# Designed miniproteins, single chains, continued (4): the designs that were tried, part 77

Each design is a single chain, and the fold is of that chain. pLDDT is the mean over its residues in the fold that is shown.

## One batch from the design tools (miniprotein)

Design m14656
Fold by ESMFold2-Fast:
Structure m14656 (fold): chain A 100 residues (1-100)
Amino acid sequence: SDARLDVESMLAAGEAYQAVIKGDYEKAKEILKKAGLPEEKAEKIVELLKAMINGDAEKAAELAEELGLDPEAAKRAAAGDPAGRFRVLFEIADLLKAEK
């Protein structure tokens, strides 16, 4: 039961991802900061999501590793794998939960 997602954190991760898809990077950063992340981590997560959307697998993996996330999931997400994308969003949600 300790592996249960915090719905609020998962919604914040999804909303930030949608903002990055729309090119609204400042809104994505604001969503992450409102969810409890410090500015530096919020900026790195926006860079990670941007790298994943742009298909930059190497940059996505490097940013994921710096954030303590799964670099292989980030590479798969950048390659267009929905399972890799979901994994990274889950791990972002878990980071948001940990900062509360």
Scores: mean pLDDT 83

Design m14657
Fold by ESMFold2-Fast:
Structure m14657 (fold): chain A 87 residues (1-87)
Amino acid sequence: MSLMEKFLELLKKAAEAIVAGDEEAFEKYKKEMEELREKADPETQKIMDGLLTLAEDAAKAPAEWRKAAAELLIQLGERELEIHKKK
């Protein structure tokens, strides 16, 4: 499994935590994603930084918007993984 694939798995778990309002689980997955980011090359780190920023924004969204924000986050993460696989 690639570093980016592991990151996307954690991003999906973080998105589930956002939807559930589970702040402790979100912080756990965010920390694990940050650890993967440190192991990545600079180009991949830039992508991971963007997704981490969007995850933070989704976590801070009002409850009514969290599901939509989390779904968008996963779609963007999956798109980045597909682009990464083509390189």
Scores: mean pLDDT 81

Design m14658
Fold by ESMFold2-Fast:
Order: sequence, then C-alpha cells, then structure tokens
Structure m14658 (fold): chain A 58 residues (1-58)
Amino acid sequence: KKREELLKEIEEAIKNKDLSKLWQKLIEMAILGLGEAPKEVDEVLKELEKEIIKHLLE
C-alpha cells in the first residue's frame, strides 16, 4: 500500500525531472525501511535505482 504509493511517486518525479521531489521520496522510502517487499518490488527498486543514478550523474 504505502510502499507502492512511494514507488509510483518516485517514478512520477523521475518522469517530471523534479529532483527535489525525488530526493524527498527517496528519504521517505529509507525511513520506512521497506525491505520486506516481494520480488516484484525488488526488481522495480533495482530499475528505479539505475534510472535515479543515471539522472543524478551529470
């Protein structure tokens, strides 16, 4: 529920190239400690990490 909402908001932030919102959502994800996710979420997180790193690197 809450984890899927955060992942969706992170994807939207990446799509809109809103780096400030992206950082806020990443911090929220870390605080919530969402490590008990199913494998599908792990795959999404890996892809999101790749895209985030790509956009953070100039």
Scores: mean pLDDT 64

Design m14659
Fold by ESMFold2-Fast:
Structure m14659 (fold): chain A 80 residues (1-80)
Amino acid sequence: SDKAGDLLAEGAGLVGEGIHNNDPELAKKGGELIIEGAKLAKSKDGAQSAAKGLRERAKKSKNEEVKKALLEAAKELEEL
């Protein structure tokens, strides 16, 4: 679904912006959109790939609250 792709793209953008600006609320919103997009796509492999991407981004973050938001989103994606 194009809507699933749009949610995943917007979520990834907000995650990147949240990391760049050390903004935990933006990172959390981005993670929520990625989870919504993954649920709409109904792809377990897609959800696992998205979770891996968020874990890799969390490792690069020096802000503990941003890291926490990304790891929580990754965990939810792994449980889909």
Scores: mean pLDDT 86

Design m14660
Fold by ESMFold2-Fast:
Parts: sequence; C-alpha cells; structure tokens
Structure m14660 (fold): chain A 138 residues (1-138)
Amino acid sequence: DDSIDELMDKVQSEAEPIYQRLSLREQIQALLQLVEENIGRAQALAKQGDKIAAEVARLLEEIRGKILTVGQLVDEEDYAGALAELDEIELILSRIAGMVRAIVEDDPESPYRDLLEGLARIQTGAAIIRKLVREKLA
C-alpha cells in the first residue's frame, strides 16, 4: 500500500530537522520518551486480548532497556558499545515494524496504524543517533 510508504517518508522528513537541533544526550532522551509512549499504545491494544500487541509491547520494553544502556555507554564515551546496542535496536525495530505493517496492510483502518506511525518515528530517531555515534568513532 503506497499510503504506508508516504507515511514513512512524512515521518522521516518531519523528525530529522527536530533531532538535528538536539545534542546526542537530548536525542537519546527524546527517543526514550517516544518508545515509552508507544509501549503505552501497544499495552492499550494488548488489554483488548491482542496477542500481537502484547508481543510488540514486550519487544518495545526490551528496546527501552537497550536505549538506557546506549545512554550509559555514551556517558562513558564507549561509542563502539553504544553502536552495537543501536544495531540490535534496529534489528528489533525492523521485526516489530514488519509485524505491525502486515496488520495495517490487511486493515488500513486498524488501530495499529497509530502504532506504525510511532514505530516509524522511533526508527528515524534511532537511525540519527546511530549516525552521530558512528561519527564519534571516525
């Protein structure tokens, strides 16, 4: 569905300028808050008996823990360790986005559409942080 690709492009174009104005530490805090918001969205769907939403919430909680680790490693100037954690976050996010996208493609009016938009914003923020951390290693 072309409408999902348009949503992803819009999210990236809106999020990139905002992150570029923030310090690396502020970008990590913004990403953490965005993940916590989307955990809440997934948990709200899971309360309705949705097992996929429950798994998405669990994986987002795992990502939340990894973002906290990225913040600690950045504070310690362990940019190589931070990059490794960000690579794992990207893999988990890709898996979650694939599950949610499949639901929205089958039902474009699904409540999962808001979660898909939130996941796109998380992916954009994580990619920007990963780029800045990589630049610290060069």
Scores: mean pLDDT 85

Design m14661
Fold by ESMFold2-Fast:
Structure m14661 (fold): chain A 85 residues (1-85)
Amino acid sequence: MSPVEKMLIEVLKTMSDEDRKNFAKVLISTAREVIAKESDPELAAEIQGEIRELENAKTREEMIAEAADLVGAMEKATYKRLEES
């Protein structure tokens, strides 16, 4: 688990349920933009899978875990782009 994922989990634990839902909506929107620019179909499929899991999260714990997983998938895409530049 990356340092960013660890920090995100701790921050999400302190948020209200409403703030977490709003954060999840923004995160899903951002992830869809990342997919639109992603040339690697494997990374795009991973991010799409994480979006689906976050959308289907039923508990607070599931929402926090799935949000962290989605950020992790987006980080992998970002690092790959930076290494190829």
Scores: mean pLDDT 79

Design m14662
Fold by ESMFold2-Fast:
Structure m14662 (fold): chain A 79 residues (1-79)
Amino acid sequence: SSEERLRKLKEIEEELQKLADEYQKALEAGDKEKAAEVLEKMIELLREAYKIETDPEARKQIEELIKALEKQIEQIRAE
């Protein structure tokens, strides 16, 4: 149902916020590997959101965010 879909999207949104906080803490600690791992977890959640999202504009925004996070991982892993 639409209600179940919205609930799952909200749960993903809340988990993404927690991971964003973890990401900042990893950066502050200088833990580049952990920062990259947290971004990878965020990408996995965004891919789940993409599968259940039905709004084309929201899906496009999710795709763009995934690409941005993938680039961020590349930057973190750069020497």
Scores: mean pLDDT 88

Design m14663
Fold by ESMFold2-Fast:
Structure m14663 (fold): chain A 71 residues (1-71)
Amino acid sequence: KIEELLAKYDEVTRNAMEILVEKLKKLGFSEEEIEKILSKPARQALTDLARKYVEANPEMVAGGRAGAAAL
């Protein structure tokens, strides 16, 4: 699955992608969604992972959206 998709990349790229994949999983992205991104060419996959992480993380960090609902 994800590990097999990551294995196709060189060690440096794979390490960067592994970190992003783990962060995306913690942000609530499904294994299936991550696999779709990793099925792309290495450069595109890395870019898309980073973009997803940044896009999701700022929305979560905004806090007010989730925090107001939790209060």
Scores: mean pLDDT 67

Design m14664
Fold by ESMFold2-Fast:
Structure m14664 (fold): chain A 81 residues (1-81)
Amino acid sequence: MVEELEERIRELAERHGVEYDFRLEGNLSPETLERVVRLVEAVFRSVRLDFPGEEVRVTIEVDRPERGERLRLDLTVRARP
């Protein structure tokens, strides 16, 4: 799942013209992966539109203890010139 999330994030970064770095800890289901991908895409769009030339850091935390899911994604994003 982590490798799939990384690839999906890479494709989104290319589509939205942003550079990124990320750190991922924990585990996620396919359903949680799709939700995280949607959040990351919203972040990339916002950075490109509202923060050109700036570095933006975002932390996404998902905790579903009843399902044994806990994810932390630290994301650093910069719009490409």
Scores: mean pLDDT 80

Design m14665
Fold by ESMFold2-Fast:
Structure m14665 (fold): chain A 78 residues (1-78)
Amino acid sequence: MMDELLQKIREKLKEAGFPEEDIEIMLEGVREAYETGDVSKFVDASMEVAEKNPNMSPEQIETLGEIRKEVNAAIKSL
């Protein structure tokens, strides 16, 4: 369910050290991607966060890649 996916992603982003403001941007991107069936909505949100955080850690970059895969898998299961 979307609420379970959003909660799981929120916890992963928080553990990776993303600020709450950036987490909310990415969660909105996940919601739009899931509702529209278009993963580019999440890609756009993650790119906005990356532009705000040019010194992202390797762990943060890896976490975004994992979330992208989870969102794409969830969309394909619809």
Scores: mean pLDDT 80

Design m14666
Fold by ESMFold2-Fast:
Order: structure tokens, then sequence, then C-alpha cells
Structure m14666 (fold): chain A 79 residues (1-79)
């Protein structure tokens, strides 16, 4: 149980961090709206992947991590 939750959280975090870095590297060629949409899309896709294989008991925690990572990504791109 705990290992599955930890793995899911880490996968979402890694996907978010990668998406944020990719977005920031392209800020000269793309609008902030496009970069924010990219981060949200990548984090949401990874979350859906993790939720599909997660037991119901850990889905709320995975959703909470998704909200945290999306908020962080939007703030990073907004700067």
Amino acid sequence: MQQQLQQGIEEIRQASEKAIQEALSQRDTKSKDELQDYVVQQVSAKTREQLAKAPASIRPELNQETVRQVTKGINEVES
C-alpha cells in the first residue's frame, strides 16, 4: 500500500518537474498560456495513468499531489 502510494506520488512529481523544465526552456518561443497548458496536460496525463493502476484507497492522495504539482507548475511558468 504505502510503496504504491509513494511510487505514484514520485511518478507524478517527476513528470511535473520534467514538464516544468521543458516549459521553462521554451519560454522564448511559446506564450505563457501555452507553457502552462503543457505542464497541466503532462501532469494530468501522468495522474490518469497512475490512477488507472492505483487502488481506490490511495487515489485521494494521488489527486492531492496532482493539485500541488499543477499549482507549482503554473507558478513557475508565470514567473
Scores: mean pLDDT 80

Design m14667
Fold by ESMFold2-Fast:
Structure m14667 (fold): chain A 68 residues (1-68)
Amino acid sequence: MVQSLIDQANTYYQRALDALNNPDIARYYTDAASSMLGAAAHASDPDTGTQLNQRKNDLINRTDSVLS
């Protein structure tokens, strides 16, 4: 179910935030969360998919900004 993928993405993103002092681990979990949000977007209707892709981009950009 789409919700299961979103829940997994939230879990991985929380792990990324907990690991911001370790850039390699934070990027790994951000990539995992991004992958789950992308899968959820593909399984969703177009409107929900657009919102999930926006969340995916926000997660990547926020993590990269903090780790730079």
Scores: mean pLDDT 79

Design m14668
Fold by ESMFold2-Fast:
Structure m14668 (fold): chain A 88 residues (1-88)
Amino acid sequence: SLEERIRAELEWVRAVAPEGRVSIHFLLPADGAAYREEEARILALLRRVAEELGARLTGVTHGPVVTHMNAEGKPVPVRPLTVDIELR
């Protein structure tokens, strides 16, 4: 699952670099309701995993809506979400 992958990556960084800092980037749907719901879900997941690992969320940044061309050449609006985590 996404949770298991995030947990494994954060645990690995913590083991290799005790003062490790990571930035996790997500591309979320740009439409308001879907974006807000997915962002809330991701942030809740990241906060829980960070707390379990003794890590801290140090920043959350929202990018502007941008247009990406999908694999089929169709323009789709996405909104970047960046979450900064300090592992210690």
Scores: mean pLDDT 79

Design m14669
Fold by ESMFold2-Fast:
Structure m14669 (fold): chain A 95 residues (1-95)
Amino acid sequence: SERERRRREAERALQTELGLPPAQAREAAELLVALEEALEAGDEAAVREEAARLRALIEGSDLPEEQKEALRKAIEAALLPFLDAAEQQALIARA
């Protein structure tokens, strides 16, 4: 399926580019795919919800700061169409 293809591609990228352990890479990949689907649907509420879930996963993880920063940037990119300048700054400050 398209969803499974995207998930496996994201999982591989998270493992090879960021060095995430397999379990964390899979969980993050599932959330990234959910975020991408919400963004493609133009569902602002779903985009914000999935972004919040992914952010909580990142901040609660034992990942190195460099890897956390890379994932925060991915979330910010996904949220850009829905954020004004003030919301973007507030979100970055909480990351």
Scores: mean pLDDT 72

Design m14670
Fold by ESMFold2-Fast:
Structure m14670 (fold): chain A 55 residues (1-55)
Amino acid sequence: SALLEQARRDLAVAEEVLESNPVAARVGATEALRLAQQVGDEALAARAKELIGRV
């Protein structure tokens, strides 16, 4: 799914910038969560929620 691939990319970018740019990390993780919930990927949604909680 294109949406699932986008969610994975958004989460990966958010993880990469977590320490250097927490605002960008939160934005990326929030978008990844939205897309993961839309496609029903519970594991990816849980990872995004965890990352949001770290920023």
Scores: mean pLDDT 86

Design m14671
Fold by ESMFold2-Fast:
Structure m14671 (fold): chain A 68 residues (1-68)
Amino acid sequence: SKEEEFRRGQEEAVAEARAALNDPSLTPEQKRARLVELMRRVVELINESGYEDPELLAELDAIARALG
């Protein structure tokens, strides 16, 4: 279903954000730029689908805070 596709897209974006946070080859500026890109992708997917997973959003927020 479309909802399942959007859910997977959101999960993939969160996984990429976590990977970027933990990548020692990236500068803090590069990590922030990547996180901003991935957050925009998640927001777009939510807006298109109406589907929002509070647990995935909380995880993305935690990743953003850890980067600070």
Scores: mean pLDDT 79

Design m14672
Fold by ESMFold2-Fast:
Structure m14672 (fold): chain A 96 residues (1-96)
Amino acid sequence: SDAVEKAANLSTAAGILEAAADVLRSLGYSDEQVAETYKEAAELYIESAKLLKDVDPEGAKTDVENAEKAVRRAEQAGLDPETVEKLRKEIEEVKS
């Protein structure tokens, strides 16, 4: 499925961004840069989960769990509450 291939690419890119954010945090980069990178990872996991929802529910569930983790880390790094709420709402919409 074209959707499965796109989801795999998005999920892979999200994992790379999450790993990059972990490295940036460990090296003492600004909280703003760390939060933005985790936010981008979460957005890609959410998009992947949306593509997989009706085609690969187990893959979608994994992407949702990864998105939830990335949002928590972005929030801890100081991502603004409105953006955090928006991302959490999108995650809940995918879960329904």
Scores: mean pLDDT 90

Design m14673
Fold by ESMFold2-Fast:
Structure m14673 (fold): chain A 67 residues (1-67)
Amino acid sequence: DIETLLRRARALLESDLSGKDKKEAGVFLARLAGLPELAKEIENTDPNDQEAVDKQLERLVEALERQ
């Protein structure tokens, strides 16, 4: 459900995982949440740009909070 996805997205954002791992998990969570456009934006983010990856995960958290 959305609450479970939100908890996972927050944990992912706060994790010490690499930008690549955060990106892959973020895409997966966005797709499960029915947010295909956000999933595509995360997928197109440079995994070496940690700030950009974290910003996309913040957008995922915000989108899940709004549902």
Scores: mean pLDDT 83

Design m14674
Fold by ESMFold2-Fast:
Structure m14674 (fold): chain A 99 residues (1-99)
Amino acid sequence: DMGDAYSREEIEEATERALEAAREGKGAPSIAALGILAVANLMTGDDEAAALLYAGAARVLLEEGDYEDAVRWAQRALALDPDNEEARAILAEAQARLA
């Protein structure tokens, strides 16, 4: 909302970079980086940006096969933004893999 809010494009770029790193076996540090950015956005009051970053982290976890943590991070995103389509899709996919 003020000065330090991340653009949607910057969040999408960070998420894509994290997905690429996960495919190279570097998912854990990429997930940590997205989580840190989400907390930073929460500290500035940008819940929508934080939700997008949590959804990005959940997507990386889903790609790594960590379905239980993917559910948790997707639920965190939905708690901040219930209309986040990506978080909802990740939650459904991760739950299907756990069933």
Scores: mean pLDDT 75

Design m14675
Fold by ESMFold2-Fast:
Structure m14675 (fold): chain A 71 residues (1-71)
Amino acid sequence: SKEEIVDKYVKKAEEYFKQGKLPQAAEWLVKAAREVNKPYLIPNLGVALAAVQLIKQGKITFEDVKKALLE
C-alpha cells in the first residue's frame, strides 16, 4: 500500500539521520516522494536537506513528513 511504501522509505531516512548521515537521510526522503507520486513536495536533495535540518532543529518530525506524503 501507499502507507507501507511511505513507512519503509521514511524509516530508512530516519535510520541514516540517527547515524548523522544527513545527505543519505535526505536522499531517502526524495525517493519516498517519488514513489508516492508527490515529487513536488520533495523535488530535490536541497529541499530534502532543508527538511532534515528542520527535523534536527525540532521544528518538524519524520511523522510530519510521512503525513504530508500521505495527504
Scores: mean pLDDT 87

Design m14676
Fold by ESMFold2-Fast:
Order: C-alpha cells, then sequence, then structure tokens
Structure m14676 (fold): chain A 57 residues (1-57)
C-alpha cells in the first residue's frame, strides 16, 4: 500500500529531522551519524533509536 510506505518514509524523515534539530545537524548528517553508531546526546538517543527501528522495518 503506497499510503503505508509514504507514512513510514515521513516518520523516518521526521525522526531524522528531530535528531538533527537536537544535534544541530541536517537530517542527512543525523542519519549518517546514527548509522555509523557515533555517540549522540542523551536527549537525541530516543529519536535515534526509533529512527533505526523505523528504517530497518
Amino acid sequence: DDDAVRRRLAEVERLAEEVGRLTGLSPREASEMIHDGRPLPPEAQPAADRYLEASTV
């Protein structure tokens, strides 16, 4: 279902934006940092964890 795919992509993008906002990075840079397993501020970690879950399912 294209609607489900679009909703999932929007959630992944929103989470990357949230991590970026908390870290001062762009959403792309935040995504790269999360995938590289680089340390994040504690306040950004929940959003980063949710991003990984959403992006791998």
Scores: mean pLDDT 78

Design m14677
Fold by ESMFold2-Fast:
Structure m14677 (fold): chain A 63 residues (1-63)
Amino acid sequence: SLAELNKAELYLKAGQVDEALKVLSKVVGLHLSVSDKQSLEIAAALLRQMGREDLADMVQALA
């Protein structure tokens, strides 16, 4: 949802990476972790398809 994507963006901007990934995990349907580069790359691709290139770039930077 839009509200969850906006919440994840605020967490990433605040440096609260774990909280951001918990929110994004529910949106993309995958368990996301900074230790799992492949999950982050898949999540970034899905976020780009959703029109959220800004969020995708932030998530990809974690990989």
Scores: mean pLDDT 83

Design m14678
Fold by ESMFold2-Fast:
Structure m14678 (fold): chain A 108 residues (1-108)
Amino acid sequence: MALERGIKAASEIVRAVLARLAGDDAAAAEHLKKAAEYGKVPVSEVEAFVDALLNAGADDTVTLKTGDGVVITFDHATATVTVHDEKTGESRTLTLGELLGAETAPAR
């Protein structure tokens, strides 16, 4: 499903950003490749999106549109990611913890 692929792409993008901040460029490259595969976009487009996220100001939003028509918006002020499927109108807003399936979202 396009929305589920968008959520997976967003998850891999967040992992790529975390890897870049940790100085692990090899891990970042692997996550960027997976994000590009899920998002059905060139790796260069995902790399540009990650660079934009790393250079974003506190009140900025950064947006990536996938090949499936899913729009991924990172809101720097709230540290949330919104994944919107333009074909179905379905939207999901996820915290970074929910997106990573890690320590901050153990419930369910």
Scores: mean pLDDT 77

Design m14679
Fold by ESMFold2-Fast:
Structure m14679 (fold): chain A 84 residues (1-84)
Amino acid sequence: IEELRRLLREIEEALAAGDARAAALYLVRLLQVATARADEINADPELREEVERLGEENAALIERAVALSRANPEAFAAAYAEVA
């Protein structure tokens, strides 16, 4: 969970700096970490609730990152290709 919190903070900092490429990279990393730990998160009700709450508390930040990625599809595609 702390890694997810760190990535969300990195996204916020990248957005504040206007760095679309960094924001896209950290967003892709956030999705990768969440996917890799999906089974662990789903097996633990407390951890699942914490992840869900973290997502809801940061919904606006995530939406801003997604919107920036859509406005800069090349940056998102490059970030996704790098981590795939």
Scores: mean pLDDT 71

Design m14680
Fold by ESMFold2-Fast:
Structure m14680 (fold): chain A 96 residues (1-96)
Amino acid sequence: AEAKRQELIEKLLEIAEQLLALDPNNPLAREAARALRELAEAVLDPEASIAELIGLLLRLIGILIEAEMDPDTPEELIKLLEEGIKLGTELLKLRK
């Protein structure tokens, strides 16, 4: 369980770095990377509530919707956001 949690956290942080590398001047990429890093930190914090983790995940979903509505958003940025949301959801399931 711990090994899998650490693997998912590392993948989440890798996606944050890939988002920033893809388009460092894109405010959606910066906001998504920030939210992914905050989610990773919250998962490692024993004082963080499940509600806080859900709030961060919902923020990522909001960023994804905004990115999908912008026709100029790169497809790779959308795919990275979707993967980050999937990893965040798996991390929430491990908080049992």
Scores: mean pLDDT 81

Design m14681
Fold by ESMFold2-Fast:
Structure m14681 (fold): chain A 102 residues (1-102)
Amino acid sequence: SEAEELLQSSSWSDLFKPDELLRKLLEEVGETREVLTREELILYLGLYILKKNLADPEDPTLIDTSGTLLGELFGKDKIDTRDSIEIMEALLKHSTRVPNVV
């Protein structure tokens, strides 16, 4: 899996272009750039969760995504933040990997 390869990679320089849905989510946390690194995508996803207060108070590893852009991104009403493979697969589904030109 490309998601597994990215999680096991020590390189943080890979660039991703978000699709329209992921871009709308990023804009809600103040990010408007055309391309971001894997680390930046994960960081802004976390900022979105924090800003919208989506964490379950009884279990903060579980996120209620119902009625949010995050729910549209994952295609379900609840996600487990410990499932890094599922998180990466959702980000890869809603972005295009681009070569680093630097």
Scores: mean pLDDT 74

Design m14682
Fold by ESMFold2-Fast:
Structure m14682 (fold): chain A 93 residues (1-93)
Amino acid sequence: MQEALEEDLETIRELGPEEVLAEAERVAKTGLEAMEKRIDELKKNKDYKALEEMLKMLEEMIKELEPLRDEEPIRIIIEALERLREKIEEALK
């Protein structure tokens, strides 16, 4: 799911047509929910190395998507990624 989400996010960054926005939002939501679940499992298993790698990944994704914040699905993804980043930081405390 993470590899598919990364590929989908790259694709969404290039998108503009209205018909694709709803599908992009649905895919993003599903992938973000999967990431949140993984963060919970990594925290439970005390896998701080994997949590740190996810944090770096989220930061990189946010930077890549920031120029496209005006696109609705991208803005939603960025906001969700920022919340996941906060969750990881809290897990690392």
Scores: mean pLDDT 70

Design m14683
Fold by ESMFold2-Fast:
Structure m14683 (fold): chain A 71 residues (1-71)
Amino acid sequence: TEIGKLLAEQDEENKLKLLGVYSAVWDLLSVRKASEEEVRQHFEELVKDLSEEQQKKAREIYELLLRELAS
């Protein structure tokens, strides 16, 4: 998957943090069936303590998840 490829390119620290974001967003979208607005708000809280580079990569994962799960 595109998300799997993006994660495979990361160092160990970034990969762990991005996997945490992926898991949380997946739970909100797939298990809790939260609205897009609620997921976006939770996503922003999850990433605010990450570096700017990590936030950019986390947003790419978020957009890919929305694309894969919304269709």
Scores: mean pLDDT 77

Design m14684
Fold by ESMFold2-Fast:
Structure m14684 (fold): chain A 73 residues (1-73)
Amino acid sequence: MIESLREKLKAAVERGAPLSVINTYLAALGIEMGVPAQEINRLLQEATDRVKRGEMSPKEAAEEVVKRIDELA
């Protein structure tokens, strides 16, 4: 069975993968959903900055980016 990008992303978040790995799956999901690359890059940059500032966890950042990708698709 082929896992969806969403399933791979969930597995990465659950295992505590580095933010760089999580962001790779988020970027792939955004591209697959037809979101413009400029908007994907903006969402990932904002989420990364919030995690670095301690404003959210990598899991919370991933959930927020997925929500925004779904809203833009």
Scores: mean pLDDT 81

Design m14685
Fold by ESMFold2-Fast:
Structure m14685 (fold): chain A 95 residues (1-95)
Amino acid sequence: KQAILDLAERVAIALVAFTGDYEGAARELEEVRRLLGVDETLSVEELRRRAEELAKELLGMSVEEIRALPDEEKMKLGKEVAKTFRAEMEALAAA
């Protein structure tokens, strides 16, 4: 379903915002898209753009600002984002 792909994209984008691992996130997303029968994957450029948008939407910060934070603050934000995605996964599994 499109909802599963959208959630997987948001998870990959969130990982990029906290780690800066665009290649790793692209590989994870490519695997999910492959399993769902989608031939195309996001470019690294599009992934950067969406990471910036998601960081702004969820935290009101840029990706660069998030990565510049102390590890303690990044862990705190990471836990908050993880709670959001866990709730969305549970809701999706119930549908």
Scores: mean pLDDT 66

Design m14686
Fold by ESMFold2-Fast:
Structure m14686 (fold): chain A 86 residues (1-86)
Amino acid sequence: GIRRAVAAIKRILEERGEVPRSELVAEVSRETGLEPAEVGLIVEALVELGLLKTRTGPDGTELISLTEKGRASSVEEMARLVEEKL
């Protein structure tokens, strides 16, 4: 569910720093069994909540990373906020 996806997102971004959105969605989908579209909605919710940020790389790739708020927040808090938004 949402909590497992949020935990995977936070772990991946803490390990790698900045990751292409497509790679993040694919990896989280594989680990959680959620459809890519469902993972995409969770990522978008986290961005709107200010827990993740996006930028465009020099090749036009959308890159995702944790904000300071995202790094400071627990998986439990992040999952609750996503559930309230969805």
Scores: mean pLDDT 87

Design m14687
Fold by ESMFold2-Fast:
Structure m14687 (fold): chain A 90 residues (1-90)
Amino acid sequence: MTPAERLALEAEALLALGRAALTLGDYELAVKLFERAIELAREAARAGDPRATEILGEALDALAEALEKLGKTEEAARYRARAAELRAAA
C-alpha cells in the first residue's frame, strides 16, 4: 500500500463513519469526520491517488448535508459549490 492509497482508504473510512453519524443524528460529529475526510482526500489527491478526487467530492457533499442539518445553510452552499466545481473539472 502506497502512502497515497493509505490516505485515500482513511478518507473513505472517515466518510463512512460520518455518514453513520448523520444517520444517528449526531451532526456535530458528522461535520468533524467529514472535515477530516476532506483533509485526507486532498492529501491523497496531491500524492497522486486516482480515486482521491471522487472521495473528496463525496466528502464535500456529505459535509454540506451535515451543515444543512445544523442550520448552516450558507456554509453548506459553499461546500456544495466546491463539490460541483470539482466534478465539472474532472
Scores: mean pLDDT 85

Design m14688
Fold by ESMFold2-Fast:
Formats: C-alpha cells, structure tokens, sequence
Structure m14688 (fold): chain A 61 residues (1-61)
C-alpha cells in the first residue's frame, strides 16, 4: 500500500503505475490509516480530483 502523499506523487509521475495501483487497491482506499502529514484521500473519486488538478497545472506549462 501507498500513503496518500506517495499515491499522489505516483499519479503525477507515472500514469501507468497509478492505474495499476488503483486496479489493485481502489476498494481499500478509504479504509487505510494515513501517516501524519500525508494528504487524506478517502475515495478513488477524491484521488481523481487531485490528479485532475495536477494535470491541469501541467497543461498550463
């Protein structure tokens, strides 16, 4: 499993690895205790919103 911060980094650096992680772990996303200082990701939908914002930031380059 990945922490929320590690998962967000993964979604930004490798779309293939991020999709693979989601396929294996999506159902458990809201059930994982996140370490202190990590973004709290409660669902796949919330993670997708964060990814979308990051992609939008990249597109402005």
Amino acid sequence: SLSGGELLKLSLTSEEAYEEWLRRNAEGLGKVDLPEGEPKIESVEELEELKKKAEEAKAKR
Scores: mean pLDDT 59

Design m14689
Fold by ESMFold2-Fast:
Structure m14689 (fold): chain A 64 residues (1-64)
Amino acid sequence: GPRVILVYAGEEGRKIAEEEAEKLRAAGYDVTVVEAPSGEEAVELALRLAELHPDAEVYVHASV
């Protein structure tokens, strides 16, 4: 199925990413959730993952 990668940082980012992951998985998406140490690192990781997985949608949920 279609692929989604959710990158998060912080507690609020984790909550949002997990809620979104549940919705997307229920809709038939293949969802990978990845934790980053900071919001800045989450953005950098998301850009790298988007380049490595061009057929995947990549989203960032980060709180500082």
Scores: mean pLDDT 84

Design m14690
Fold by ESMFold2-Fast:
Structure m14690 (fold): chain A 64 residues (1-64)
Amino acid sequence: GAHERARELAARAVEAARRGDYAAAASLLKQAHTIDPSEAEAAVRELEREGLTEVAELMRFILS
């Protein structure tokens, strides 16, 4: 369903961010946010938990 699709997109965004592909991460995260904002927020929190705080802050700003 839509929730599953948002989770898939959010997970791919985290993977893109980890490899330094911020353009792909931003695009995927915005798609996830459009479907289910909670899954996009979960992805941002995942990046924060991994110590990627500046990346997480950038992604949060992009979603605003």
Scores: mean pLDDT 85

